# Designed miniproteins, single chains, continued (4): the designs that were tried, part 97

Each design is a single chain, and the fold is of that chain. pLDDT is the mean over its residues in the fold that is shown.

## One batch from the design tools (miniprotein)

Design m15359
Fold by ESMFold2-Fast:
Structure m15359 (fold): chain A 75 residues (1-75)
Amino acid sequence: SMAQKLEEERKEQLEVGEVGRETYAFIREKAAQGKSLEEIEKEIEKILEEKGYSEDQKTAAKVALNGFKDRQAAA
């Protein structure tokens, strides 16, 4: 039904936002522990594949990683 499709799209948008926020928090925590950006990126890629995330969720995680890299380069 159309109502079911709208609920699915709404859940997808919430899940995409949550993945972005969770990924950014994960990166900050691992960086604070002394992990390199290369190590953090590899861990994120493994998690994304293992959890079966959608393309939009994977994109949100990549955006969070790039945002963190940009802030590190600007410091």
Scores: mean pLDDT 77

Design m15360
Fold by ESMFold2-Fast:
Structure m15360 (fold): chain A 89 residues (1-89)
Amino acid sequence: SLEAQLAAALAALEAALRAALGEGADGLIESLRALVERALTDPSLSEEAVRRGLEALRGNISQLPDPAAALAALDAFAAALLALLASKR
């Protein structure tokens, strides 16, 4: 399911962020979990708002010392999240 794909992509992104930042990832991971919860429960969550949030997160991740794995995981997460939102419209 799209929900299962999103859960898998989130887990991969969380692992990549923890590998890059350790405990410094906790705030980003909490924000990502909140975004997923909103995508599953809040029908008013707009695709534009989600895209802007993902762009801001991509900017933050791109400043990490070795961002390639985390950026790849973010791109997969973004694709899964946007696909889930599109399926509900």
Scores: mean pLDDT 81

Design m15361
Fold by ESMFold2-Fast:
Structure m15361 (fold): chain A 80 residues (1-80)
Amino acid sequence: DKVELLLQVANTVLVKEEKKEADYPITKAELSKIRDKIVELLKKMGLPFTKAEISKLIDDIVKLDEELRKKAEENREKRK
């Protein structure tokens, strides 16, 4: 899936930038910085993503990650 692949690429770029704080939600400024690197990498890989689609997916990923983490944390309190 495009979202999952973009997440993997974003994580790879962040790890290469020595983001030891990568376990927190990425700020828009940080994503904006690495967006061009992600676009360039995806272009080199021959993947059919547009720059606008990548930017949109990055924004959606940050939002979804925050919501999913919040829900997962609530569920962890009730579950194992």
Scores: mean pLDDT 61

Design m15362
Fold by ESMFold2-Fast:
Structure m15362 (fold): chain A 77 residues (1-77)
Amino acid sequence: SNETILKINQEAFDKYQELLKEKLEKELPEALVVGSDGKVSVVYPSDPAKRKKVEEIEKEVLAEVGKWWEEKWKEAS
């Protein structure tokens, strides 16, 4: 395995966890679960509108991580 790819994958995962936590704390704190190890997980609310909001937040976070990842790779060139 390529050590650089593994490191970048871990950084992207850490960035995803950080941004997901921040957005959920701000917009839907009831959907946020932080484990004793600091890992972020999501509990989907019973309210369909709140579930949709969680999906939108996850989509926004993935887009932000993707953009951050692409910018990081472009600067390395």
Scores: mean pLDDT 74

Design m15363
Fold by ESMFold2-Fast:
Structure m15363 (fold): chain A 62 residues (1-62)
Amino acid sequence: MEEEKKKELEEIRKLTKEGLKKEFPSLSEKEIEELADEVVERMSKLSLEQIRQARDLLEKEL
């Protein structure tokens, strides 16, 4: 479902923001959001299955 893909992308965005805050604490909230949006935009071109795999990997890395 389109909504299901959107939910997975939102989770990836959230994990990416968390990782960026942890690794680059000097970045502003705006910079973190812009970088996370770029990651989500690139991930949106993947299939739902690939997005889920990427999310699982991000969760394990954090």
Scores: mean pLDDT 78

Design m15364
Fold by ESMFold2-Fast:
Structure m15364 (fold): chain A 84 residues (1-84)
Amino acid sequence: LDRNNPMFRMELSTWLMTRAENPLLPYEEATEEDIAAAEAVIKSREGEEITIEQVKKLTELSPVYKSVEEAINDLEKVGYKVVE
């Protein structure tokens, strides 16, 4: 997994929020256990379908993406299968 991929960072951020310590924890404070947990979640849904409409919503939530195509490439690298 590319740990600089914004979709991986989003998954790691979600995992850190579920720890209930601080929902604003930066990625740099993630432990190896946090990283392994995020990778396990990604692997468990490898090949899970995501629609172009859902990708558009993600680009609205993640201002790092200038296009849907950039978001698609990053999502596919973290195991999603983009459809439509």
Scores: mean pLDDT 63

Design m15365
Fold by ESMFold2-Fast:
Structure m15365 (fold): chain A 75 residues (1-75)
Amino acid sequence: EREKIEEEAFKKLVPAKMMQILAGKDHPISVKSMEDAIKEAKSLGLSESQIKQLEKEAEEEARRRLEALFQAGAA
């Protein structure tokens, strides 16, 4: 089912987005992590438009997770 494939791709995109937020979006490591995650999503059979939609949602999830960690750790 599409939902299960999208969830699997989302799980891989979230860490890449977290790396992008932590290191900065222009950092080479962030760029490479995003490229690898997008390639993985394509290998799962997702279209370009589906990947862009998941990428946006993964960025929001990554921000939420990092914010929770930073707020807890930074007092």
Scores: mean pLDDT 75

Design m15366
Fold by ESMFold2-Fast:
Structure m15366 (fold): chain A 89 residues (1-89)
Amino acid sequence: MTREEERELMERVRRITLEAMRKAGMPEEVIEAVEKLLERQLRREEGVELSEEELEEEKRLLEFIRPWWEEHREEIAALAKPAFDELAA
């Protein structure tokens, strides 16, 4: 698998996860925070070093997301499972 193929796969995974979160009824602000974290993660995967300020922002975003994620994790997993199963096939 090339880096480009891996990026395309990761983008599909991110889309599936965000769609499942929306279907689970998570607030849009929480979904936007997840999108920011995923963008930072993508930059790290591409070899971009995050600044200290960006790392602190990631910690704050994680703290903001965590209560909603913990409450809705099972719902999100169930909603995402069919699409992930299709990706694995």
Scores: mean pLDDT 76

Design m15367
Fold by ESMFold2-Fast:
Structure m15367 (fold): chain A 98 residues (1-98)
Amino acid sequence: SLADEAIERLKTSKDPEEQVEAARRLSGLGGEEAKKAVDAFIELLKSPDPEVQEAAAWAISNMTPEEGKKALEALKELLTSPDPRVQEAAKRAIENLK
């Protein structure tokens, strides 16, 4: 499926543009697909690229608390990011996962 292809791209690509595109495609997934994607998103939250971190945080913000709660620790680390867009995305994701 397109979701499986996007998850694989997140795992194998080192290109920030490809990672952002894949995160956007996976945004809004539910259930098992969301749970599978959240592990890949947690890795992207640790990216040195602010655009990648922002895209992953916004994707997680569209998950239910049950699906995305394991990302809370990584999201809290982004609250200290020097990029205000990354801080905003992380804050919104944390608020939605409560």
Scores: mean pLDDT 80

Design m15368
Fold by ESMFold2-Fast:
Structure m15368 (fold): chain A 74 residues (1-74)
Amino acid sequence: MPSLEEIARQIYELLLEAGVEPEVAEDIAVRAYILASEGASNEEILAAMREYLSRVVDEETLERIVAGIEEILR
């Protein structure tokens, strides 16, 4: 299983590749790290990521990023 730090890094890189601003990508990746460290389920993390991303990317980009995060959490 990847470490929480590795998961956060992979999410950050995925967001950068999707065109999310570095500061926003870092904030979102840190939020995923905090949720996972507090024992949130993969489903809860994905729901939170979907909420954050809906404010910064279009729906098509959101669905692609969420699919990528789901693979990272697996």
Scores: mean pLDDT 81

Design m15369
Fold by ESMFold2-Fast:
Structure m15369 (fold): chain A 68 residues (1-68)
Amino acid sequence: EDIEKLEDEISEAADNKDIEKFEEAARRLAEAAGAPEELVEEAVEGLKNKDSEKASEALGQIRNLARE
């Protein structure tokens, strides 16, 4: 998977409040990173509840795992 493209898709979906696209891109990023699904759920819930801090923290953890 192209991690940079997935991150771009996640950012665009978040800006557009497109939860379905956000979840799809975040899930693909998590799969590429070997991250647990719980982080994807936290990011989705953060976006859904307009808690950008929570969404950013969950995505940051997925990104950190991708760098391993």
Scores: mean pLDDT 77

Design m15370
Fold by ESMFold2-Fast:
Structure m15370 (fold): chain A 84 residues (1-84)
Amino acid sequence: ASEEEIAQLVSEAVEEVNKGDPAAVLAEAMEALKLNPKDLAAVVKAAVAANKLKDFETISNLQKLVLEKGDASHLKALVAAMNS
């Protein structure tokens, strides 16, 4: 994924989490990751929602998932989401 694509995904996830229920967004994103652990949009949504909830255990689990199953784009997306 491009840097522009990652920035767009982070922006959309932040808006969704701020307008909705962060716990519901996190639950949906985590379900998507169970089906496809390489789902970049789901990684971004889960990270933004977990960060909003101060759920550092879920953030740690996402870091482990991305390091094990992801690529450079997933690492970059996770870092960008965490800094939002």
Scores: mean pLDDT 83

Design m15371
Fold by ESMFold2-Fast:
Structure m15371 (fold): chain A 86 residues (1-86)
Amino acid sequence: KKEELEKKAKTFEEKAREYRDLADHYQSMADLYNKLAELYEKLGDKEKAEIYRQLAEHYRGMATAYRGNADLYEEEAEKLKKEIEK
């Protein structure tokens, strides 16, 4: 009963952590591509700058999505913990 709910809470906490790590990874990629875009803008290569900005936007979108998933799993874990406490 309570043991099963605690196991589910831990599973959701682990999923939240996995999605948080994925979000951080994709945010790092977005930051890298943004820096490349800024570099090429300074060099006058506006075409490459635009490509890297688009890549940065893509990975930023992925980071946001995975952060949202992490938040949902964290919320579900907290709800389960409250149920265990009754």
Scores: mean pLDDT 87

Design m15372
Fold by ESMFold2-Fast:
Structure m15372 (fold): chain A 92 residues (1-92)
Amino acid sequence: SRMVTVTVTATKVSETKVHITATADDGYVSEITVEDGQGKGVPGFGDDLVVLALTSKGTVIVYNKVTGEIHKFSGLKVGESKTATVTVKSLR
């Protein structure tokens, strides 16, 4: 598998839920919803991209296991989106 650049968008959809959209430079798109207090791997990126949602605090953490990079989205209100770019190994 090769490395790909992924645009991760976190949208707070309710007080307890965040919707994550991960769009890779190779055209692959993955979507997942994460509940408050939960951590989930992003499908199609294995355990290489993990999202932890602390939605009651307006915080979403994206952990890149390939690089060890941690990106923190803060101050997310219901209906708001924030975006970050990360580099991960493609599972395709």
Scores: mean pLDDT 79

Design m15373
Fold by ESMFold2-Fast:
Structure m15373 (fold): chain A 70 residues (1-70)
Amino acid sequence: SKLEELLKKRNEIVFEIASITLEHILLMGAYEAGEITKEEFDRRMAELEARSQKLEEEYNKILDEINKLK
């Protein structure tokens, strides 16, 4: 059903958000340890933020579609 497809996609987005959160923590740790430059840290943080914003938009769209089925 469409609901099952939407719920599956929602779960996939949630897992991706969890993955980004872990990458953020690891990136912070690497920067604090002096393993990467500030320029690389800023670039990679911007990439993570862009990915997070896209996923938030997709998550909100999925929630709206689920809500329309109720």
Scores: mean pLDDT 86

Design m15374
Fold by ESMFold2-Fast:
Formats: sequence, structure tokens, C-alpha cells
Structure m15374 (fold): chain A 80 residues (1-80)
Amino acid sequence: SQAALDELRAIAERMALSDEQLLEFAKALARKYGLMSDEEIDAALASLSEEERARGRANVAAYGYYDEAWRPLLEEIYAA
């Protein structure tokens, strides 16, 4: 759900997690809250500030997802 993305973002901000740790937490949150739909991902991405999107893009790029937003990472973690 969108709550999982919000929790992941908050954890990343507060704990200064590495990209690897962020991905680990994202997977744990996907299991905790269940899989996100495309609509939930779109809504979550629309709620992100430019600074949050820039951080998300950097993390996504580190894992081989070359997109402007969190969407490819979320689809890989929550839908694949």
C-alpha cells in the first residue's frame, strides 16, 4: 500500500540507510503491508516532493532501474 512507501521513505530519511538496506526494508514492508497496485504506486509517487524523487531516482539507479521516479523499483519489489 502507499503506507509502505511512506514508511520506507521515513526510514530512509531518519536512518540514512544505504541503497542495499533501503531495498531490504522495502521488501520487508511489501510483505508486511501486501503488494501495491499500479494505482497505489502512482498515488504514492504523486505525493513525493522533488527532493524525495531525486533520492528515489538515485536509489533506483543504483539497482539498475534507470527511471525518473520510484515506480520501477516498486514494481520490481511489490509486483514481481
Scores: mean pLDDT 51

Design m15375
Fold by ESMFold2-Fast:
Structure m15375 (fold): chain A 70 residues (1-70)
Amino acid sequence: MVELSEEELEALIAALRQAGLEVADEYDEVTRRAVREFQALFGLPVTGEPDAATLAALRALWDGRPLVHP
């Protein structure tokens, strides 16, 4: 179980929708599936959990900047 702040959860859901993925308004089975799809699409480890790498990729997408491999 991942503990997210209310703000981080809202940002996660908004970013997943921005990426064109189907999500619910809470961290349920649908949203967990969307996290896995996002991870697969962006070449991240497919854990189904919003880990640091996943959150960093979502922030990059949220800024309107391309995901890079620095």
Scores: mean pLDDT 67

Design m15376
Fold by ESMFold2-Fast:
Structure m15376 (fold): chain A 123 residues (1-123)
Amino acid sequence: SDLADQLLNAIKRAQNLMENTLKLLGENKSVSKETQGRVAGAYYLLLEADALAEQGIKSGSAKLLEKARELFQEALRKLNEAAKLAEENPSARDVANALKDAADAVKEATRLAEELARELRKK
């Protein structure tokens, strides 16, 4: 479906932006261990959510897409918390901006997963 293609594209964009964020984190030694831990946690949740979303699309499972949505929402919370921590450090402005871009992409994937799950439940 069109929604499934949009979701897969949103997931790919979120992954690319997260990979860029991890690269910037590796280069920026002023970022706290707490911020690094939250970003790593968000990345793991994103990978699991991506796998569940792909399986949900392939099997037509609203339940798997709802589970993916829950994990995307948890990843989004961790990214927003990490962005706030990074904003407190002027030397981490590039990381803070990358985290905000990644959070926006995860938010879009979350919305599309919910929309697709809802469509699959319709008569």
Scores: mean pLDDT 89

Design m15377
Fold by ESMFold2-Fast:
Structure m15377 (fold): chain A 88 residues (1-88)
Amino acid sequence: MTEEELKREAAENALGALKGGAKYIAETKNASQELIRSAGEALGAAEYLRKEYGKKGLEALKEAGVSEEQIKEIKEYAEKALERLKKE
């Protein structure tokens, strides 16, 4: 397995976790800050592994019905996670 293949699989796994979390966040009026942060970290990890997965993750959040306010918070956590990963 090539490094690019491994990165693709890891990005797919991160996107899958984000999709599951997005549905739960959208269905739960009072999603915890821990869950919002975890969704952001998954989004940041997916974008770090494959740039196009950042956009796919944001689309998944919108399609699941996550509010614009919650998407903004998730995006802020994702930006922080992406910055940490890029420093490696």
Scores: mean pLDDT 80

Design m15378
Fold by ESMFold2-Fast:
Structure m15378 (fold): chain A 62 residues (1-62)
Amino acid sequence: MAISEREVTTALMDAALGIYKATHELSEEEIEELRRIGEEGVRAGDPLGAIRRMDELVEKAE
């Protein structure tokens, strides 16, 4: 069993998306944009940058 940093980043992005969906009133379009930001964070290996972009999106939506 080997856990890669990429797998950990993916799990973090999925968890973050779930938390945002549970704690914020988001449209379908906003949810898809959050998913896209998460995918970019996984691809770039930058989970903190992705979370910051997600926070900016949800703050703007409220």
Scores: mean pLDDT 75

Design m15379
Fold by ESMFold2-Fast:
Structure m15379 (fold): chain A 99 residues (1-99)
Amino acid sequence: GSAAALAAFDESVALLEKEFKLSPEQRGTLDALRRQLAAGHSVGSIEFLLWLAGKKRAADFVAELGKKGYSRAAIMAATPAAVAGKEDLARELAKRYEQ
Protein backbone atom coordinates (compact mmCIF):
# COMPACT_ATOMS: atom_id res chain seq x y z
CA GLY A 1 0.00 0.00 0.00
CA SER A 2 0.92 3.70 0.01
CA ALA A 3 2.22 3.44 3.61
CA ALA A 4 4.74 0.73 2.59
CA ALA A 5 6.02 2.87 -0.32
CA LEU A 6 6.42 5.92 1.94
CA ALA A 7 8.25 3.84 4.60
CA ALA A 8 10.60 2.42 1.92
CA PHE A 9 11.33 5.96 0.64
CA ASP A 10 12.02 7.28 4.17
CA GLU A 11 14.34 4.35 5.04
CA SER A 12 16.35 4.95 1.84
CA VAL A 13 16.63 8.71 2.51
CA ALA A 14 17.90 7.93 6.05
CA LEU A 15 20.48 5.49 4.62
CA LEU A 16 21.71 8.12 2.12
CA GLU A 17 21.97 10.79 4.85
CA LYS A 18 23.98 8.37 7.04
CA GLU A 19 26.37 7.14 4.28
CA PHE A 20 26.62 10.17 1.95
CA LYS A 21 26.40 13.95 2.04
CA LEU A 22 23.29 15.14 0.19
CA SER A 23 23.40 18.54 -1.53
CA PRO A 24 20.69 21.12 -0.63
CA GLU A 25 19.27 20.63 -4.17
CA GLN A 26 19.10 16.82 -3.72
CA ARG A 27 17.44 17.23 -0.30
CA GLY A 28 14.93 19.73 -1.74
CA THR A 29 14.04 17.32 -4.56
CA LEU A 30 13.61 14.43 -2.09
CA ASP A 31 11.43 16.56 0.24
CA ALA A 32 9.18 17.54 -2.71
CA LEU A 33 8.89 13.89 -3.82
CA ARG A 34 8.04 12.79 -0.25
CA ARG A 35 5.18 15.32 -0.09
CA GLN A 36 3.77 13.99 -3.41
CA LEU A 37 4.15 10.36 -2.27
CA ALA A 38 2.42 11.13 1.08
CA ALA A 39 -0.43 12.75 -0.93
CA GLY A 40 -0.91 9.41 -2.75
CA HIS A 41 0.45 10.36 -6.18
CA SER A 42 1.29 7.55 -8.61
CA VAL A 43 4.78 6.38 -9.67
CA GLY A 44 4.07 7.97 -13.08
CA SER A 45 3.42 11.34 -11.38
CA ILE A 46 6.71 11.00 -9.45
CA GLU A 47 8.55 10.15 -12.72
CA PHE A 48 7.04 13.29 -14.31
CA LEU A 49 8.03 15.45 -11.31
CA LEU A 50 11.63 14.16 -11.54
CA TRP A 51 11.66 15.05 -15.26
CA LEU A 52 10.34 18.58 -14.50
CA ALA A 53 12.99 19.00 -11.75
CA GLY A 54 15.70 18.27 -14.36
CA LYS A 55 16.43 14.83 -12.84
CA LYS A 56 15.91 13.08 -16.20
CA ARG A 57 18.30 10.20 -15.45
CA ALA A 58 16.45 9.43 -12.18
CA ALA A 59 13.10 9.74 -14.04
CA ASP A 60 14.34 7.27 -16.70
CA PHE A 61 15.50 4.88 -13.93
CA VAL A 62 12.06 5.00 -12.21
CA ALA A 63 10.38 4.37 -15.61
CA GLU A 64 12.71 1.37 -16.26
CA LEU A 65 11.83 -0.22 -12.89
CA GLY A 66 8.11 0.32 -13.57
CA LYS A 67 8.39 -1.32 -17.03
CA LYS A 68 10.17 -4.31 -15.42
CA GLY A 69 7.21 -4.76 -13.03
CA TYR A 70 8.87 -3.67 -9.78
CA SER A 71 6.48 -2.89 -6.90
CA ARG A 72 5.68 0.70 -5.84
CA ALA A 73 7.62 0.12 -2.57
CA ALA A 74 10.72 -1.17 -4.44
CA ILE A 75 10.61 1.77 -6.89
CA MET A 76 10.26 4.26 -4.01
CA ALA A 77 13.14 2.55 -2.12
CA ALA A 78 15.35 3.06 -5.20
CA THR A 79 14.27 6.65 -6.00
CA PRO A 80 16.34 8.59 -3.37
CA ALA A 81 19.58 6.83 -4.41
CA ALA A 82 18.80 7.53 -8.09
CA VAL A 83 18.24 11.25 -7.29
CA ALA A 84 21.61 11.26 -5.46
CA GLY A 85 23.31 9.75 -8.56
CA LYS A 86 23.98 6.42 -6.79
CA GLU A 87 22.51 4.16 -9.49
CA ASP A 88 24.23 0.94 -8.30
CA LEU A 89 22.84 1.47 -4.78
CA ALA A 90 19.41 2.27 -6.29
CA ARG A 91 19.42 -1.09 -8.15
CA GLU A 92 20.40 -2.96 -4.95
CA LEU A 93 17.63 -1.26 -2.91
CA ALA A 94 15.00 -2.05 -5.59
CA LYS A 95 15.99 -5.76 -5.50
CA ARG A 96 16.02 -5.82 -1.68
CA TYR A 97 12.40 -4.55 -1.50
CA GLU A 98 11.17 -7.07 -4.17
CA GLN A 99 12.29 -10.04 -2.00
Scores: mean pLDDT 81

Design m15380
Fold by ESMFold2-Fast:
Structure m15380 (fold): chain A 85 residues (1-85)
Amino acid sequence: GEVLEEALDYIKELLVKEYPELASWSEDELKLIASEAGGYIGEELVSKEPTNDSEEVQRRILEEIKKNPEKTLEAIKKALEDLEI
């Protein structure tokens, strides 16, 4: 949905800002990394406050990205390590 796309766009922006060498990669490749990072953020948020509402998880991810860019960068780093980039 729109909330998920907005969250992924924020993660991609932080990804390219921190790793400018990745700016030449395709949108699909950047979206893959952003999706993996978003997944790690979602897992941590759900572990603290369990929910079965996927829309709620997406909103929580977006809010966490906006309020805590350092934590988002940690999730990006983990995604890059797990994807062997």
Scores: mean pLDDT 82

Design m15381
Fold by ESMFold2-Fast:
Structure m15381 (fold): chain A 78 residues (1-78)
Amino acid sequence: MMAQLDALTAEAQREIAAAKTDDEATDVVQRAIDQLYSLGASPDQLSRALDELSRTAEEAGHDFASRAARLGARAARR
């Protein structure tokens, strides 16, 4: 499970970095959230993965995608 979550997060990070628009990066974040929930990720695993996606989006200049990932991470926390 952990290896699958890490692989999914790494793939999403690559897609976010390659995205040409913030809208494309945001779509990647939303798909990653859905996939992580489908895999049964714990709140801690979700929060950690989404924090990584938020940083990747911020570094790529995708501010809206970064915010969406941060909100998802916050929602996953108790």
Scores: mean pLDDT 82

Design m15382
Fold by ESMFold2-Fast:
Structure m15382 (fold): chain A 64 residues (1-64)
Amino acid sequence: MRYRVTLKPGYENLSPSQVSELVAPVGGKVLYKRSGSRTAIVEVPDDKVEELRKLPEVESVDPV
């Protein structure tokens, strides 16, 4: 499933590759990340969305 991930303040300048490293442990793939935005679009397996929400750097996760 695809999700809109909002990162906690301070992570606005992460590149798409840096966000990819951050979500790799939960099988996440970055589809889009705008420079200077805390928001990224990530694809994760349905059984991993709760693990995505629990990442220390993640503020919220919303389906898209």
Scores: mean pLDDT 81

Design m15383
Fold by ESMFold2-Fast:
Structure m15383 (fold): chain A 73 residues (1-73)
Amino acid sequence: DAARLRQMSQALFDAADKATSVQSLADLAYQSLKPISPKLAQAVQQAVSRMPSLEDAKKALRDAGAELDRLAA
C-alpha cells in the first residue's frame, strides 16, 4: 500500500528533523510509527538506540524514509 509506505516515510523524516538526542530520536520514531505498525516502531526504536551517534541515527532514518518514499512511487 503506497499510502502506508508514505506515512512511514513521513514519520521517519519528522522524527529525524525534531530529535535532539539518540534517545529522543528513538522515542519520536516509536511514537510516530506505532499507529502504523507497532512491530516496526519497536524495531526502529531498538535500532536507533544502538546507533553510535545522533548524526548516524538521523542519516539511517532519512535513508530509510527516502527508500520507503521511492517504493511508494
Scores: mean pLDDT 84

Design m15384
Fold by ESMFold2-Fast:
Order: structure tokens, then sequence, then C-alpha cells
Structure m15384 (fold): chain A 61 residues (1-61)
């Protein structure tokens, strides 16, 4: 439906913005050799990916 398409576009847009921010933080942490910051950014990316996939699955149901 048009509503589902709009929801997919909104979720995808939000995901890409948040992923980009976290990816930049991860790269900065890797450049600095900050193991704690690397682990934190990787965990946040993992959680973001899981949330995005879950929301996408709910739209397919």
Amino acid sequence: SAEERQQILQLTSEYLREFGDLWERLLQAKRAGDQQAIAEAEQQIKELNEQFLQRMKELDA
C-alpha cells in the first residue's frame, strides 16, 4: 500500500542517517585506537541494525 511504502521510506531514511553517524564515530575510534569507543560504536551499530530489521519485518507481516 501507499502507507507501507511511505513507512519503508521513512524507516530507511532514518536508518541511513543514524548508521552514517555511528559509522563515522566507529572510523574515528579506530583511527584513535580507542578500543572502548570501538566496542561501543560496534554495539550501537548492531542494535540499530537489529531494530531496523525488526521494524521492516513488522511491515511485511
Scores: mean pLDDT 86

Design m15385
Fold by ESMFold2-Fast:
Structure m15385 (fold): chain A 101 residues (1-101)
Amino acid sequence: GEETLEKAKELIDKISKETNPEEIKKLLEEALKLIPKLSYEQLEELAKYIIKKLIKTTNPEVIEALSKLFDAVLELLKKHDEFTAEVLRALRDIAIAVNKI
């Protein structure tokens, strides 16, 4: 539901601001448990939210965690709309590339 999407976004915000690798891993594991509970429309919104965070993030551990979460979202989204999933994957790859600036 909507509450699950908001909780997932809050966990992504926490991951993006976290510097402790063990805490990043715990937050990632908590966020991953929410992914199967989301609708396809919510999965697309969450994928876009992760991409926005990846553009702004330079911490390699945060990039890795957000990329793993994105991949989990993408695998479920791909089953509904492969074209949208491929477009979002390309945007994620671009977002990671711009982090090197």
Scores: mean pLDDT 86

Design m15386
Fold by ESMFold2-Fast:
Structure m15386 (fold): chain A 87 residues (1-87)
Amino acid sequence: SPLEERLRALEARVDQIASELTQLAKSPEIDMDQLKRLRDELVQLGEEVDALLREALKEKDHKTVRAAILLGAKIGILEMQITVMEK
């Protein structure tokens, strides 16, 4: 479905941010400007996931609803990881 294709694109973007965050965590000195950029991008992705979730609910696409909820949870975990790294 078109919603499933949009969800896959969002999942790929979240996975890329998770990879960048993992690489940043391995650096001897953490670039705080990079952490801020990753946080801002995750906030925007969270808004896009929420919009997709609302559309999936209207279409009664229960599979996409469940996947969007799980992706939103993953975004929240990554945001918490950034918050810990900022300390």
Scores: mean pLDDT 87

Design m15387
Fold by ESMFold2-Fast:
Structure m15387 (fold): chain A 86 residues (1-86)
Amino acid sequence: MEAEKEEKLKKIEELASKAEELKERYDEAKERGDEEEVERLLEEAIELQKEIAELLIEIKEGEDKELAEKQLAKVEALLAKREAER
């Protein structure tokens, strides 16, 4: 149980870091007009959102849930930027 909790928390942290990196790379790619990288980053964001959602469903603990929701909000922000620019 302890190892499983630690592993899930680590995964949540990794997803949070990945969401931050995706946001930075997305903004940079858009500024450059690199449509190829923008599409690739959006694909990664969708996959990241799915992983966060799955963890959120499985982890029904207050603190862990808040971390997962924060990550989901970051990924949703990236997707919202794309939708606004359709």
Scores: mean pLDDT 70

Design m15388
Fold by ESMFold2-Fast:
Structure m15388 (fold): chain A 78 residues (1-78)
Amino acid sequence: SEEVLKANEKLIEAMKKILEAKSEEELEKLKKEAEKAFEEFVKALEESGEFSQEEIEQAKEVFEGNLEKAIEEAKKKL
């Protein structure tokens, strides 16, 4: 549970950085950081034993949608 919360905090920080991107090059780097943070979050969910495979797949779909939206919003400001 604590590891899930820590991984989620890292993911939130990575997503915030995307919205603060000042160049397309920085945006590409921050996208990769967010993807890595999400992989760590999924690992934490799996290791916790508290989440079903269906819940983890749903989290992946939600992340993909949120990431796409964040990138679109960041690009509009560049």
Scores: mean pLDDT 85

Design m15389
Fold by ESMFold2-Fast:
Structure m15389 (fold): chain A 86 residues (1-86)
Amino acid sequence: LSRELTFDPLLMELLRESGFTSESVTELEALLHIHQYMLQKNLFDPEDSSIVHLKGTLLGELFGKEEIDLRDLELILEAIRSHVLP
């Protein structure tokens, strides 16, 4: 979570939409900006705040899913790591 990483253009575009301005980011910073994106776009389910609706968003393209459960942190981290450049 403290290691600086270079991400692919899709993840970087999403991070910039959430107000990110640097060229490199840690996994923790990426997680925080992804959460910020969810808040800014009002993607949380109104009855279950653990469920996030991603259909038609950049985040949906990144995860390849129409919805995710925030309680599945391992799945979220794996999706982020799959967009890290070598």
Scores: mean pLDDT 74

Design m15390
Fold by ESMFold2-Fast:
Structure m15390 (fold): chain A 96 residues (1-96)
Amino acid sequence: VPKEKIRELGLEVAERARERGRKAGLSEEEVQGVGGSVLGLAALAYELLEEGKSIEEVVKAIEEYAKMLAERTKNPKAAEIILEGAKELIEKIKEL
């Protein structure tokens, strides 16, 4: 998988997550929080691929970290958007 593609995907998915947050009526702080969470998931994927981890290991790590981020999020709508972003990122990584 080209590592630069993961960075591009992270930016695209994070922007979609921010737009979902704005449409859902999240505050700007919460919108930036969901975007940052998705970028963090993409950064994790990039690091694991750099270390030579398999796509299966990367997917598992993203799922586990996304659940932790969602649990730490007090707004249920923001938590849902983080999990949707993680799912979208996983689907796109599997296509690479």
Scores: mean pLDDT 86

Design m15391
Fold by ESMFold2-Fast:
Structure m15391 (fold): chain A 99 residues (1-99)
Amino acid sequence: SPLEKAREYYEKGLEALKKGDFETAAKNFRQAYIYALKAGEEGRDLAFVALTGYYFAEGMLGNNTAYFMGLLIYKLAPKYVSEETKKEIEEVLKIVRDN
């Protein structure tokens, strides 16, 4: 299903992000976002966290505009996502800050 594909890409993005492989992280988070959108309402929360990961990964590659977009989503997403997804967004930001 699109939701299963989105989660698979998201997890690959997180693994790459933890290893400092920001190009692979960005690519996988982008795919996670696309498949999360294809899943519709069920993918909404995953789309927010995947998009956040994508922008932060692109930011780590030197795209300052992408980094600022990541911070904007980080600030706004907590109003629109579950408590579990808020924790996932915090994990993404922590990994980025630790690199």
Scores: mean pLDDT 87

Design m15392
Fold by ESMFold2-Fast:
Structure m15392 (fold): chain A 67 residues (1-67)
Amino acid sequence: MTLEQVLKELKEEVRKAIEEGKDVFTRTGQVGTDSVAVTGDNRHGPFISYGVTRDGVVVDTGIEELE
């Protein structure tokens, strides 16, 4: 499984949890030495944030606002 596939799947799980009424939901995954964390938050308007770390260094981040 690629890093992009894992990130996509975690985002889908988090989005579903927020749609099901969770206020905050976090999922994590790992691909080789890369660690991925995805957090959804519905307390101040729904959004998803993610971070990718490699060897303890943040290499990618993003935020997606949900409707």
Scores: mean pLDDT 78

Design m15393
Fold by ESMFold2-Fast:
Structure m15393 (fold): chain A 81 residues (1-81)
Amino acid sequence: SDIQQYIDQLQQRIQQDPNDSISWTQLGTLYVQQRNYEQAVRYFQRSIRLDPNNSSAWQDLSIAYQNLGQYDQSQRYQSLS
């Protein structure tokens, strides 16, 4: 699928540049679209660790935690976004 091709391309980018915070955020977003919130959380956390000023990634992490039913974590990251 087009989504899987884009995931593969982003995974190749992070293999070449593990510090590409934008590619980590985009992977997180694609995994949210696939309803794989556990993997999305890991990708957003990696992005935020590399670029803590990416406010959209903090918000997306909060939303992913909400979808996992982890409301305490969701509120924590919502206040940081």
Scores: mean pLDDT 86

